# Designed miniproteins, single chains, part 43

Each design is a single chain, and the fold is of that chain. pLDDT is the mean over its residues in the fold that is shown.

## One batch from the design tools (miniprotein)

Design m1480
Fold by ESMFold2-Fast:
Structure m1480 (fold): chain A 85 residues (1-85)
Amino acid sequence: SEAARRAAVEARLDEVAAALGVPAEVLREVYRLGTTDSEAAARLLLEAIADVPAAAELRRVLEAYLAGAPEAEIAALEAAFRAAL
């Protein structure tokens, strides 16, 4: 069911939050906002990962997106982030 899928996603978000050292409620709110307000979701995620060294490439992608950078620049940063995984 969709409810079971949503519960599984929330459980995964809790695991990711613990791994990053951020509050689980923050990642749950990021996920919720991502379906209705992608800019607000990006801002909240950026704030949540600001002090996470391993998330440096993701921070660059989010900062470029929020600054309204050209699509080509955002795509290049996304490629760098994927390569760092």
Scores: mean pLDDT 77

Design m1481
Fold by ESMFold2-Fast:
Structure m1481 (fold): chain A 58 residues (1-58)
Amino acid sequence: EDKEFEELMKKAEELLKKNINKNFKQSEKEKQEVFDTLLNDLKKKVEEYKAFPEIIEE
């Protein structure tokens, strides 16, 4: 399951980067900054879910 989470994170990272490229017409450097911020937030969320899987609700 942890290995599956790592695969999901990689796919999420790729999707996030594609979304930024689609929405932004700015320099790649600015896109990288936005990407880094969002990716870091996503990683924090994933770590939280891994620590407390039983409290996940919909």
Scores: mean pLDDT 67

Design m1482
Fold by ESMFold2-Fast:
Structure m1482 (fold): chain A 75 residues (1-75)
Amino acid sequence: LTPEQRKGVLFVDGRYVLTVAGVLTLRKQGRYDEAIRRLQEAMREIRRIAEEYNVPQSYVDEVIDDLRALMAAIE
């Protein structure tokens, strides 16, 4: 995937769209477990979509690493 296509992966399925604003809102509310669960669910769904569309593993790993960094930032 190009960088633009990779960014689009987060918005391909509306039910799995994870916004930074949404995760930060959950963190502000002290709902850390829910924020972590949603990030884990998003990672699983990204891997499933990538397999379905035969996306190179390197692009999948980069997106997953971005989500892991966001998870590590939740206090």
Scores: mean pLDDT 61

Design m1483
Fold by ESMFold2-Fast:
Structure m1483 (fold): chain A 70 residues (1-70)
Amino acid sequence: SVRDALFEVAEATLEVMNIVLDIKEVERKLKNGEIDPETAQKEIEELRKRYDEAVARLNAASAQLDKLLS
């Protein structure tokens, strides 16, 4: 249903937003000297992989919603 597809888009969007916020938090900690550069780089690379997966999920959910609204 359109409602189910909309909920999937909303959930996928929140997942993407949460990962972006996590990346920004790591960057903030690095800038403030709360974590070392090597730790920050490792955490950001792991978050970037999760971001790519989450964006793919969002794109798939958005495509499904678009088909239902067409």
Scores: mean pLDDT 87

Design m1484
Fold by ESMFold2-Fast:
Structure m1484 (fold): chain A 90 residues (1-90)
Amino acid sequence: PLPSDEVLRDSVLQISASVSLVTGDYETALENSTKMEESSDPSIRGSALAMRGRALMGLGRIEEALEDMRRAIELGHPRAEELLREVEEA
């Protein structure tokens, strides 16, 4: 557990999850965002929960997506409230 290694890991996982979401690879987005949720940084965990919620929504797992979006709001993710509304409309 080195501080620099965690920052690099979180950056790589964030990029990988974002690309997977944009390309519709929701299973890979779910895996990468789940790994990001293990971060010690609350802002990274918030982003992870928001991305995981989107992936779960894409997979039709709406209840799990709603829970992740609510947790992302609690962690202060800037788009989590907007993303929660997207999931509720699905």
Scores: mean pLDDT 75

Design m1485
Fold by ESMFold2-Fast:
Parts: sequence; C-alpha cells; structure tokens
Structure m1485 (fold): chain A 57 residues (1-57)
Amino acid sequence: DALDRVEDRVAAWIASQPVVDPQAAIDLGVKLLQEEVAKGRLSPSQAQAAIDRWRAP
C-alpha cells in the first residue's frame, strides 16, 4: 500500500535522526504523500486522512 510505504519511510527517517523535530517529520510525510498522489497510487482523500491522523493529539 502506498500509505504504508510512506509511513515506513518516515519511521525509518525518524529512527536515523539523533534528535527529531515533529514538524520536520510531518513535512516529510506530507511531501511523500503528495508524490504518491501525483503518481496516482493514493487518493487525495487518503492522503488528507493520514495527515489529519498524524496531526491529531
């Protein structure tokens, strides 16, 4: 699934960083989701739902 691949890539990036800015992680995820939407592998609504979930408290 395109969403699972994006979330795995963000998680791997977070694990590689000694200090993580949560906003930088979200920005990376949004960029990767937009690329998958542009490729037609993810719907805009699925991308927005993932972003909303990541931003939820």
Scores: mean pLDDT 77

Design m1486
Fold by ESMFold2-Fast:
Structure m1486 (fold): chain A 60 residues (1-60)
Amino acid sequence: AKAIKLDLSEGERKVLDELEKSGDYRPSRARLRELARRYGVSVARVSRLAQTVYELLAPA
């Protein structure tokens, strides 16, 4: 099932989708800024979302 509902804003949801699509859950600072700018989310929020996805999909 592909439905993770985390009480996200529309921009935050799109950032999460981009992270899931790319499989890159530890993005560079430049990519965090790109996603923040593209979806109108703060860099800090993008970083938190990336960390949340990494926790859910963390390799052993």
Scores: mean pLDDT 71

Design m1487
Fold by ESMFold2-Fast:
Structure m1487 (fold): chain A 87 residues (1-87)
Amino acid sequence: MPSLAELVAEVDALVAELRTQSTEAAVAATRAFMDRLFTEPEDHADHAATHLVVRLLAEAEADPSLRPKAEAVIAEVQRRAAEHRAA
């Protein structure tokens, strides 16, 4: 299973990929990542999900043109996390 450092590196790679994708493709990639992430230990999953949200907010602050895409991806992260916690 990937280490916490490997999960953080995967988040950084995902954020770089999301910058080049359409909003729809970015949301779909995020959905797949979150589904896989929740098979990891809870502390690793929580850390990686938090890191993803923080990175997306930082990207949107640095480049406001990315804000709609970042908001859509963050909404998918929050939706998946809420669904997982509710189960």
Scores: mean pLDDT 80

Design m1488
Fold by ESMFold2-Fast:
Structure m1488 (fold): chain A 91 residues (1-91)
Amino acid sequence: SLDDIKKQVMSKIDQLKSMVPPSSQPLVDIMKKLAEKLFEAVEKGDKLTAEIYYGLFLIVIGVLELITELDDEQKKILDEIVELLQKALSL
């Protein structure tokens, strides 16, 4: 269900925040806000707005990768989040 996907995404973002340096945590907070807005748009059937927030989410991941040396576990969590968001957009 959409609620199950949302719960998994939010849990994985919270996990990622605990694993990144304090200087990178504000970017993870922005990711969480964008994911919340994406799920709100999906729930309303506003696919265009949801896809815009998805694009912004990917941009923030790019910024995080630029300023933070991510290990394999952190990269795996990011990949899992992206896959779950893509699944939400396909509903």
Scores: mean pLDDT 91

Design m1489
Fold by ESMFold2-Fast:
Structure m1489 (fold): chain A 92 residues (1-92)
Amino acid sequence: MENENEKLFEEIVRELDKQIEAVRKKGMADGLSEEEINERIRQLVANQISKWLKEGVPREVLRRVVDYLLEKGYITEEEKQGILRAIDRYEA
């Protein structure tokens, strides 16, 4: 049971990395600024975390995903705190 959270984290991170890279690649091809690309990435992250919360992904897994996103530079420390508050306020 406990090892399922580790596998779920790895699957989520792998899929999210693919989605973020696709957004970045398309944004560069479309001539978007780094700020516009980062805004699209933030929206993608917020939407995916909201979806995973609704699908019953454990909050502990989602907190690890948020830490990973900060480590990769996909989000800022301020954005991390905002996302963590949204996770904590989710009531199903």
Scores: mean pLDDT 81

Design m1490
Fold by ESMFold2-Fast:
Structure m1490 (fold): chain A 67 residues (1-67)
Amino acid sequence: SAAALELLRHVLAHSKDAGARAAAGELLQLLEEGDEEGALQAAERALASKNPAVRELGREVLALLRA
């Protein structure tokens, strides 16, 4: 999804949260490699994070990938 890639690039470049940047980098790499299944699994794993910024990113990416 173009929208998911734009969101992930924005978070990677602009987020102040190191966990959110790390999660965005992982998700971006998976999507750029065409691994949509891996990206869905990583987004769902992010929902279980103790970091609220990582959970928020996971929710937004999952919604965009399932649209």
Scores: mean pLDDT 86

Design m1491
Fold by ESMFold2-Fast:
Structure m1491 (fold): chain A 104 residues (1-104)
Amino acid sequence: AVAEARAKIPGIVEETAKALGLTPEQVELVRGLAEALLRAREAIAAGDRAAAIAALREAKALLEEFTRRLEEEVARYAGVSREQVRADTAARLARLDALIAELE
């Protein structure tokens, strides 16, 4: 449920911060991304396409910044190359773009 997802955000942010060794500024970026994705999910569930599109665009911008700033930390945590992190991010961004297009 959406309420359950909202309650889990602090835990997800804390686990990610510990796993990746994040600074306080990087933790705020992770929190922002998680909250934007949750807002998109809530808006979709409510049938509010305008709010869903806005939240997905915010999530896209935050995901791009997250990958740019934490590429090395994510690569180390996942045991993959930085190029693989960029490829995975590009795929996720393409999925967000497709979802935005479907909601328009």
Scores: mean pLDDT 77

Design m1492
Fold by ESMFold2-Fast:
Structure m1492 (fold): chain A 68 residues (1-68)
Amino acid sequence: MSKKEKEVLEILKEKLIEKGLSESVAEEIVKLLEEGKHQEAIDLAEKNGLSIEEFQKLIEESIQEVNA
């Protein structure tokens, strides 16, 4: 994984926690994304009250912050 991809996942973890997910759940979600298990990450986010649209928005915002 590139340094920028790792920074995106760190920012995403913080944003997930700010949305009300626990630190352990946020960490598991970013680990699934790091492993390429995108559908499992989405499913875990939805089970914890985060819609697929909101989850995608947080990913896009995290990418934008790293590239700003």
Scores: mean pLDDT 81

Design m1493
Fold by ESMFold2-Fast:
Structure m1493 (fold): chain A 118 residues (1-118)
Amino acid sequence: MVVTSTVRMPARAGTVISVTLTVTIGAGAGQLAIALRGVADGELVRVPLLDAEGSPADVVAASAASGKVVTVSARATLAEDLPGVLEATGVAVGSGNATLTVTVTTGDVAGTTVTLST
């Protein structure tokens, strides 16, 4: 089974993007992935990310726990304003039943958390 959930949001320089994927796998092996991409006018654009040290990063840092409930968390700071929207996509691939929750928190003044469940 493949389960995908995507959240779209505007993003500005200095925005802290935190993405958490939680998957409950009823049976079998599972894989989790987080993808961040910028989209402007239907085209993919570069997402300039900084790690926890403020260095350029090609991939959002992620950590995972083992077991029937698997959590992957990724965090990065946006280096520049995006000309369109940021898409955060969680992908769960496994055998058996899976529930995927994608939680995205942005560093905007009103700090919006968007949660999608599949």
Scores: mean pLDDT 62

Design m1494
Fold by ESMFold2-Fast:
Structure m1494 (fold): chain A 65 residues (1-65)
Amino acid sequence: GSLSPAAQAADEAALPVLKRVNAELKRIGEEEKKYGLPKDEVWKRIDEINEQAAAEFRARLAAAA
């Protein structure tokens, strides 16, 4: 296979995080269009989402080990 069992387990841990990030990014895009969020606020929210996603991914990997 193209992925080792360990790599597949890590990928499975990432899937719920990626789904959540995609949903939140779409929500921010909609809020930007609807309310005209300033660019700095949009970037700040994206950065916070990425930080939270990284923390969640690390926690899921640790729990799976």
Scores: mean pLDDT 77

Design m1495
Fold by ESMFold2-Fast:
Structure m1495 (fold): chain A 90 residues (1-90)
Amino acid sequence: VEELLERLREALERASRLAEEAAEQLRAGKPSLELLEELRRAAEEAARLARELAEALPEDDPLRELAERAAEAARAAARRAEELKREVEA
């Protein structure tokens, strides 16, 4: 559980840095497709780790609900990155 928490924290930090870079590029014009693809993959990895954490925790553990919400938020971020990537490709 602690190892999953550390890996999730690292994945979320990576996704956050990529999202910040993408936002800066979007303000300057349009973000690179490569950056958006990296962001999508990072968000998907964070969602996967959060889901694994939720499944590893007892049903009555308060961290389980937080992990489930984190997985949902990360999946939403991955979908938005994919949508933005499609818009940039168009």
Scores: mean pLDDT 80

Design m1496
Fold by ESMFold2-Fast:
Formats: structure tokens, sequence, C-alpha cells
Structure m1496 (fold): chain A 92 residues (1-92)
């Protein structure tokens, strides 16, 4: 499965986010980070070996604010983490 995470920074400063993707059935975990300039959008695509439900946790590295969503195969969900709008798609 491919899990795509898109981060839009609506704030006035560059923000670095850590993204943790976990398969809820297998425990497979991937972690990556992206720095997003003010008003910009950053995207991370995770090539996951397994299908199924994924928990995606997004952590703002500067503030420690975090949010999580669970996405089933074919679902798209959005979560707000401070000035960050995060859209997660499970392209299973």
Amino acid sequence: ATVTVTVKNTGSTAQTVMVIVTNLETGEVRVDSVTVAPGATGTISFEMENSGNYKVTVVNVETGEQGSVTVAPGETKTVTVGDLTVTVTNNA
C-alpha cells in the first residue's frame, strides 16, 4: 500500500514535521520528516509492504504538537496540528 501525507503550512515560519505510519494489523512502522516553508505544501509518500488500516501520527518538531488519524484502504482524512493542515490518503 502507498500512504500519502500532504502537509500545508498556514503559519508564518518554516515548520518541520515528523510523520509516523503504523500498520495496525502487522505493526509495520515507517518514519520520515519534511520541512515546509510558510504558505507551502510538502508531501511524503510511504511505500508500505502491507495493506490494511494505517495509523498516521504527525508531530510538529518545533512545538511538540501532534495529531493522529486512522485511514482504512481507500480513505482520505485531514487533521490540523497547530498551523499545519495534514491530509492523509491510504492508496491500498
Scores: mean pLDDT 84

Design m1497
Fold by ESMFold2-Fast:
Parts: structure tokens; C-alpha cells; sequence
Structure m1497 (fold): chain A 65 residues (1-65)
């Protein structure tokens, strides 16, 4: 159970990292093309980082119990 929550947090962190990587790549390309990609990927990265933090905290609480 704790391991499942840690795995979920890790998966969401990896997803956030992937979207952040897309932002870095887009920022080096055409400005107009980069704008839409950066916006979409930043929203997704933020979303998955919030989920990762949520599940990490749950795992920590259960580990203490």
C-alpha cells in the first residue's frame, strides 16, 4: 500500500518531467509555435506535480502509522 502510493507519486513525477522537457525543447524553437506548446505542457506539468506531492504525503503518513 505505501509502495503503491510511492509508485504513483514517482509516475506522476516522471510525467511532469516529460512535460517540462517538452517546454525546454519548445522554448528553443519558433516563438509562435513554442507559445502554445509551453502553455499546454506547463499546465500538465503543474497538474502532475500536484498529484505527485499528494500521493507522496499520503505515503509518508501511512509509513508513520
Amino acid sequence: MVEELRELAEQYEKLAEQYEKNIKNASKSDPKFAESIIKTNQDMADYYRELAEKYRKLAEELEKA
Scores: mean pLDDT 79

Design m1498
Fold by ESMFold2-Fast:
Structure m1498 (fold): chain A 63 residues (1-63)
Amino acid sequence: SVREKVEEALKEAAKELGIPFESIADLAKLSGEDATKLVNAVIKSGKVSPEDLSAVLHEVNLA
């Protein structure tokens, strides 16, 4: 699913950035700085579309 693809991309980006991240629910617990870094890393990776990423972020009230 789109949500699973976005979650996988976020987990990979979080690991590279040293941000603790286990599931999409953890996005709401991140600082604004860490959330911004994570989102930008996912966009730069090209593994998910910006549209799909935006849809998931709206679902967790971060966009």
Scores: mean pLDDT 77

Design m1499
Fold by ESMFold2-Fast:
Structure m1499 (fold): chain A 82 residues (1-82)
Amino acid sequence: SMAEKQALKEKLKEEVKTEVEKIFEEAKKNNWSPQEVIERFEKLRQKAVDEAKAKLGPAAAEEIAKYSEEIIKEAFEKYGSK
């Protein structure tokens, strides 16, 4: 149903946000290198995009990709990189 597809899309967005926050907190607590943080965020983004594409199609995958990029950018700024 359309409601199920919308719920899945919102779930994927929430999972990205939650995982980004966890990666950021773990990175800050354990003093991870910027390169390691970037690699973990890129893997998270790719996983979310691939799942969205498989389950919801390419338009939803693009939406999840853009959402993930914005959340990662915001978290990267919070990580203390200038």
Scores: mean pLDDT 80

Design m1500
Fold by ESMFold2-Fast:
Structure m1500 (fold): chain A 65 residues (1-65)
Amino acid sequence: MEERIRELGRRAEEAVRAQDYAALDATLDELVGVLRDPRASEEEKKLAREVIGRVVALMLLRGME
């Protein structure tokens, strides 16, 4: 799971740089899915929250919503 969360983070950052809204939305949806998954560990959820926060900060810097 942790490697998957990190890979989703990398894909989301790439989507922000490419301004690929469809890929960004899909990747963020999967990250939010980790937060909503009762089977995910607290550490996995913490990592997902950190990755989402970083991606949102990049979106704001790039003028994306």
Scores: mean pLDDT 79

Design m1501
Fold by ESMFold2-Fast:
Structure m1501 (fold): chain A 60 residues (1-60)
Amino acid sequence: SEEARKLYSQSVALDSAAAIARMTGDDALAAALEQQSQELREKARELAKAAGDEALYEKI
């Protein structure tokens, strides 16, 4: 589903931002971004499941 793909893409962007925060020593920011990424992945997973989008569900 389109919405699930958007949420998944946003989670990937947050993971990248978290990695940069870790590299610069901002562990608190990295943890917050990692938490947001996990929340978006969970929402994307539920939407993919509801839509029957098995390919996207496996990718998340």
Scores: mean pLDDT 85

Design m1502
Fold by ESMFold2-Fast:
Structure m1502 (fold): chain A 61 residues (1-61)
Amino acid sequence: MAQEQADLEAARERVRKWLREHFPDLSDERIEEIADALAWTALQLRKIGDEVDAEIKKRRA
């Protein structure tokens, strides 16, 4: 339960670092807004990925 919030914050930090490296012209405010949206999306994609991986493993067995 606390782990999901920690994962979200870790994803936010990674996205912020990536955005600063690739889009240095972005304002800090915009970076935080994008990081928020992308962190949520990344968490959802990871959830979907885990479900898909479990399904593939079940089919391969």
Scores: mean pLDDT 73

Design m1503
Fold by ESMFold2-Fast:
Structure m1503 (fold): chain A 87 residues (1-87)
Amino acid sequence: MEVKATETDIEQLKRALEYLKKNNEEVKVTEEDKEITLMALKIASTDNDFKKLSKEEFEILAYYIGKPDLEDKEKTELIKKAYEKLE
């Protein structure tokens, strides 16, 4: 699967990242959610357009292909952790 970023996506990245930084609520994560996030991030990492993004931009964009029933905060945190494992 190949994904391309738009200006709207980049603006959403910035807003979601700010939301994550301000939110101190506890996150509940399942093993299934981690697997889905890791799979989505692996798919995204093969796209050449994603390689042009900063780490922060990539983390947030990847949640678009994550599990739909997760909150934006949960998606961003899982993707960040999965990204760290891929390096």
Scores: mean pLDDT 47

Design m1504
Fold by ESMFold2-Fast:
Structure m1504 (fold): chain A 81 residues (1-81)
Amino acid sequence: SAEEDKRLVSAKIRAVFATEVEKQEVLDYARSLKEVKGVRQVGERTLLIDFGRVKLSELRLHIKALGGLAASVEIEELEEL
């Protein structure tokens, strides 16, 4: 709903990559965002992207963009602020 889209959240997003090219594209995208506090590799083919203070609507757009770069993307943690 419109109320959800205005909420500020913090989130941890898991991105799974199949290739080094996908990994680099995910890293470059995530690091370009002011809302991203950090990116960590947490598995052999898995990056964890730490989002701080982002509108839920903006987070949804970033998840969609990441889904175009990575093999899979999921929300690991989501906290309302």
Scores: mean pLDDT 86

Design m1505
Fold by ESMFold2-Fast:
Structure m1505 (fold): chain A 78 residues (1-78)
Amino acid sequence: SADIKKFKEFIEKLEAALKEHAPDLSQEQRELALSVARSMFSGILNGEKELSDATKEALSQLPKEVQQIIFEILSEFS
């Protein structure tokens, strides 16, 4: 479906941006960033206006630079 293709493109672009702008990010932090980004993207596709508490908590555990990258890439797909 179109949504699956957009999701794949979003994740691939996010992974590329993390590699370029946050190269020192640990594997665990990268996996957390991708997990949070997946949840946020799914919420946008479903028309959700608010992030879940679990997603907000996980997002807050990421470096601020990584949070900014996620928001910037999301804005290109929303």
Scores: mean pLDDT 81

Design m1506
Fold by ESMFold2-Fast:
Structure m1506 (fold): chain A 77 residues (1-77)
Amino acid sequence: SEELRKEIDELLEKFGELMTKFLSPEEAQATVDAVREMVEKGEISEERAYRALKNVIELLEKGDALVARVAHRDWTG
């Protein structure tokens, strides 16, 4: 839905900002772009993307730097 897509875009912005605390701005942006492309290509459902972003954001807000590296590796690799 348009509403869910908008929520995903807002989560991607927050995710990118949090990732820059642990990764370079270039690596953070590459990870955001990779997730956006997967959603646009239908490689991941909007519901799954929303849940994955919410979970990763929660861990990043708790200061888990390893989660930032794992997300970058898994979504850009």
Scores: mean pLDDT 82

Design m1507
Fold by ESMFold2-Fast:
Structure m1507 (fold): chain A 77 residues (1-77)
Amino acid sequence: MFTDEDFEKAFEVFQGWIDKYVADEAKREELKKEVRKVLEEIKKALEAGDEERALALEEELIKRFGPILKAGAAAQA
């Protein structure tokens, strides 16, 4: 179940990864906004009882942002 507490924890985790692995401040802000938007859509889907949509959005979040954060971690200064 995706609660307000789960939303805050998930966003905090992604924010921490972005702050650690993304050196560009503008890119950090862009990624944080996109992550927050997807998390809000997951929350809406769960509030509507649409667990299938929530899972699809979680998969999209991991698929889309996981590689970006990994690329940031591997990026040279």
Scores: mean pLDDT 72

Design m1508
Fold by ESMFold2-Fast:
Structure m1508 (fold): chain A 121 residues (1-121)
Amino acid sequence: SPPIQLTQSGGGTVATGGSVTLTGKVSGVDISTQIIGWYQQRPGQPPEWLGSIDASDPSDYRVHARYQGRFTLSVDPSNNTVQAVLSDLRPEDSGVYYFGIMYTPSGGVGVSGQGTPLTVV
């Protein structure tokens, strides 16, 4: 089987109160059969789970309580991509954002992308 590869884009420097779109692209596996998690890692801290989407039922995605109403997840199976939109940005949202394929909706990540840095100013 071809290796599973996860590639990320988006992020950069964004103003406080703005929004950002983070995109994850999956190759080597059909995204529609996967559960995708999004995570934030700040310097010196472990990764924090932000939300997850089951691509087989993408309307029923889950978000961490701290991000309710300002973090939205969607999947595009035709392009084998997942998107996260983070709005009402705050300085504490700065960090490296990762997406990955999860073993279960509440489980660990098996494969992750390279990370996308976000700086909120």
Scores: mean pLDDT 84

Design m1509
Fold by ESMFold2-Fast:
Structure m1509 (fold): chain A 58 residues (1-58)
Amino acid sequence: SLVEEAEKRLIEKGREIGLPDIGRFMAESLRRHADKMTDEQIEEVTENVLLSLEEFAK
């Protein structure tokens, strides 16, 4: 599912940048709210969080 793919991407990005706890937290938060979101919103939020994690790791 899109949610499962988004969770994996967030967890993997967290590990990649050395912030696994943050990645896991964001993945769990997305999963918790996903039932209230459209597929487009899930994708948009996931991309925005990934960009924020990359910027934070600089």
Scores: mean pLDDT 85

Design m1510
Fold by ESMFold2-Fast:
Structure m1510 (fold): chain A 92 residues (1-92)
Amino acid sequence: MKAEAEKYKEKGKEYKEKGELIAAADYYKKAIELDPENPEFWENLAEVYEEMVKLDPDDEGARGMLIEAYNKLIELGDKELTEKAKERLSKL
């Protein structure tokens, strides 16, 4: 399971670097399905939605998913990622 999740994470990074944000989000979601308690995958997903919201601030779907990803990072309790998520969430 975790090895497959890591492969999906690598694909998500590849598509994010290409600017293919929808494909990047889909791959990070697949990684999360295999390892839902991995805060790195939720951070990577949040970064993709941050870029989507920057490109289209009226994208309520992307904004909603971004808020969900930040709340999940806070819930998972990784101290560094939680503080970053709280700061970013407060600025939305």
Scores: mean pLDDT 81

Design m1511
Fold by ESMFold2-Fast:
Structure m1511 (fold): chain A 59 residues (1-59)
Amino acid sequence: ASEVTKQKIQQELDQLEANRQQEIDTLAEGFIRIGFPEELARKFASALVDISIAELQKA
């Protein structure tokens, strides 16, 4: 990956880690709006944020 790509990945990772709960809440609200139950939406949002962090850490 280019140095620019590495910097962008690190910046996104830092933002996700610093604002993990806010990112989860935002995604969960999105899922709720499209018809998911709140409990399921929260579980999906949490899983997606954790997967995103893990994938960015691998890059």
Scores: mean pLDDT 77

Design m1512
Fold by ESMFold2-Fast:
Structure m1512 (fold): chain A 81 residues (1-81)
Amino acid sequence: MSPEERLLAAMRAFIATLPLSEAAKEAALALVERHLRAGRTGAEGVRALGDELATLPDVSPEQREALEMALAHHATELAAA
């Protein structure tokens, strides 16, 4: 499995554990996929994706921070691969 596929799978699994609406989960995954396809896995790309995730409806500040931390962690794993 490619590093990008592993990152997407990890983010999908993490998002599935959050008490988010189905629409919010789908939107978050679509943003992750879009940024991966654009090759935005560096610090600037991770920050931009985090900012977009923060704008999702029905996401609490705690859930937003958890998403940003999970993304940063998995993006670091992708960069190390």
Scores: mean pLDDT 70

Design m1513
Fold by ESMFold2-Fast:
Structure m1513 (fold): chain A 69 residues (1-69)
Amino acid sequence: ASAAQVEAAIRAVVEETGLSEEQARRIVEFVLEHGPDFTAADIEALAEELGITPGTAARAVVIAQRELA
């Protein structure tokens, strides 16, 4: 993905979830690193890393995937 696509995805995650820009950036990085190849355990680990719920992490990942497509 281009830098512009990454910044657009970060913005969408922030606006739709209320997460910080730093948290949103890590979620976008997660999507770029894993593509479609992640598990519920990966989402739980991401949520623990960011101090958010697994449900919020899963929602943010879906938003980032939509924006990066």
Scores: mean pLDDT 84

Design m1514
Fold by ESMFold2-Fast:
Structure m1514 (fold): chain A 89 residues (1-89)
Amino acid sequence: MSEEEIRKELIETLKEVFGYPEAVAELIVDAMKRAGVTPEEMKEIIEGLKSDDPEKRREALRKINAILQKMSPEEDARLEALVREELAA
């Protein structure tokens, strides 16, 4: 799986698992990439979120939360603003 294929798969997984609009899912994935998340880490997150095992899903959610906490204030504010816009629409 190429880096671009992993990015696309993660966007689709976030849309399916959390019900995020595509714009929100793309912003999250782009923020993860800017925070230094590797393709291997993204792949682990995808596999965890798609798992039937609650423990693996919980681990994937913990990884996502840890990554979001590494976002810059500007990226975090942008994500919050976009989420607010989508929820208001």
Scores: mean pLDDT 72

Design m1515
Fold by ESMFold2-Fast:
Structure m1515 (fold): chain A 88 residues (1-88)
Amino acid sequence: ELEERLEELEERVKRLEERLRELERLAEELNRPLPPGVEEIRELVKEARELLEKAKTVPEEKREELIEEAEEKLERAEELWRQLSFGS
């Protein structure tokens, strides 16, 4: 069901957006630079968000393609997030 997939991906994007905001806030409070890769994660999350919003406005055939693209970008962003090093 495309609508269920869309909702699941939106929740995943939201969770990663929340994690990025928390990381940025903590880095600012601790006067530390953001880890390498944060900007790439941010851009991938932004692109996934834009694809999911576009998917809501297009016919079903194109919607499935956009959902697949968003999922690929989100999976890459989630993988990069897992690999982040904050330093000790």
Scores: mean pLDDT 81

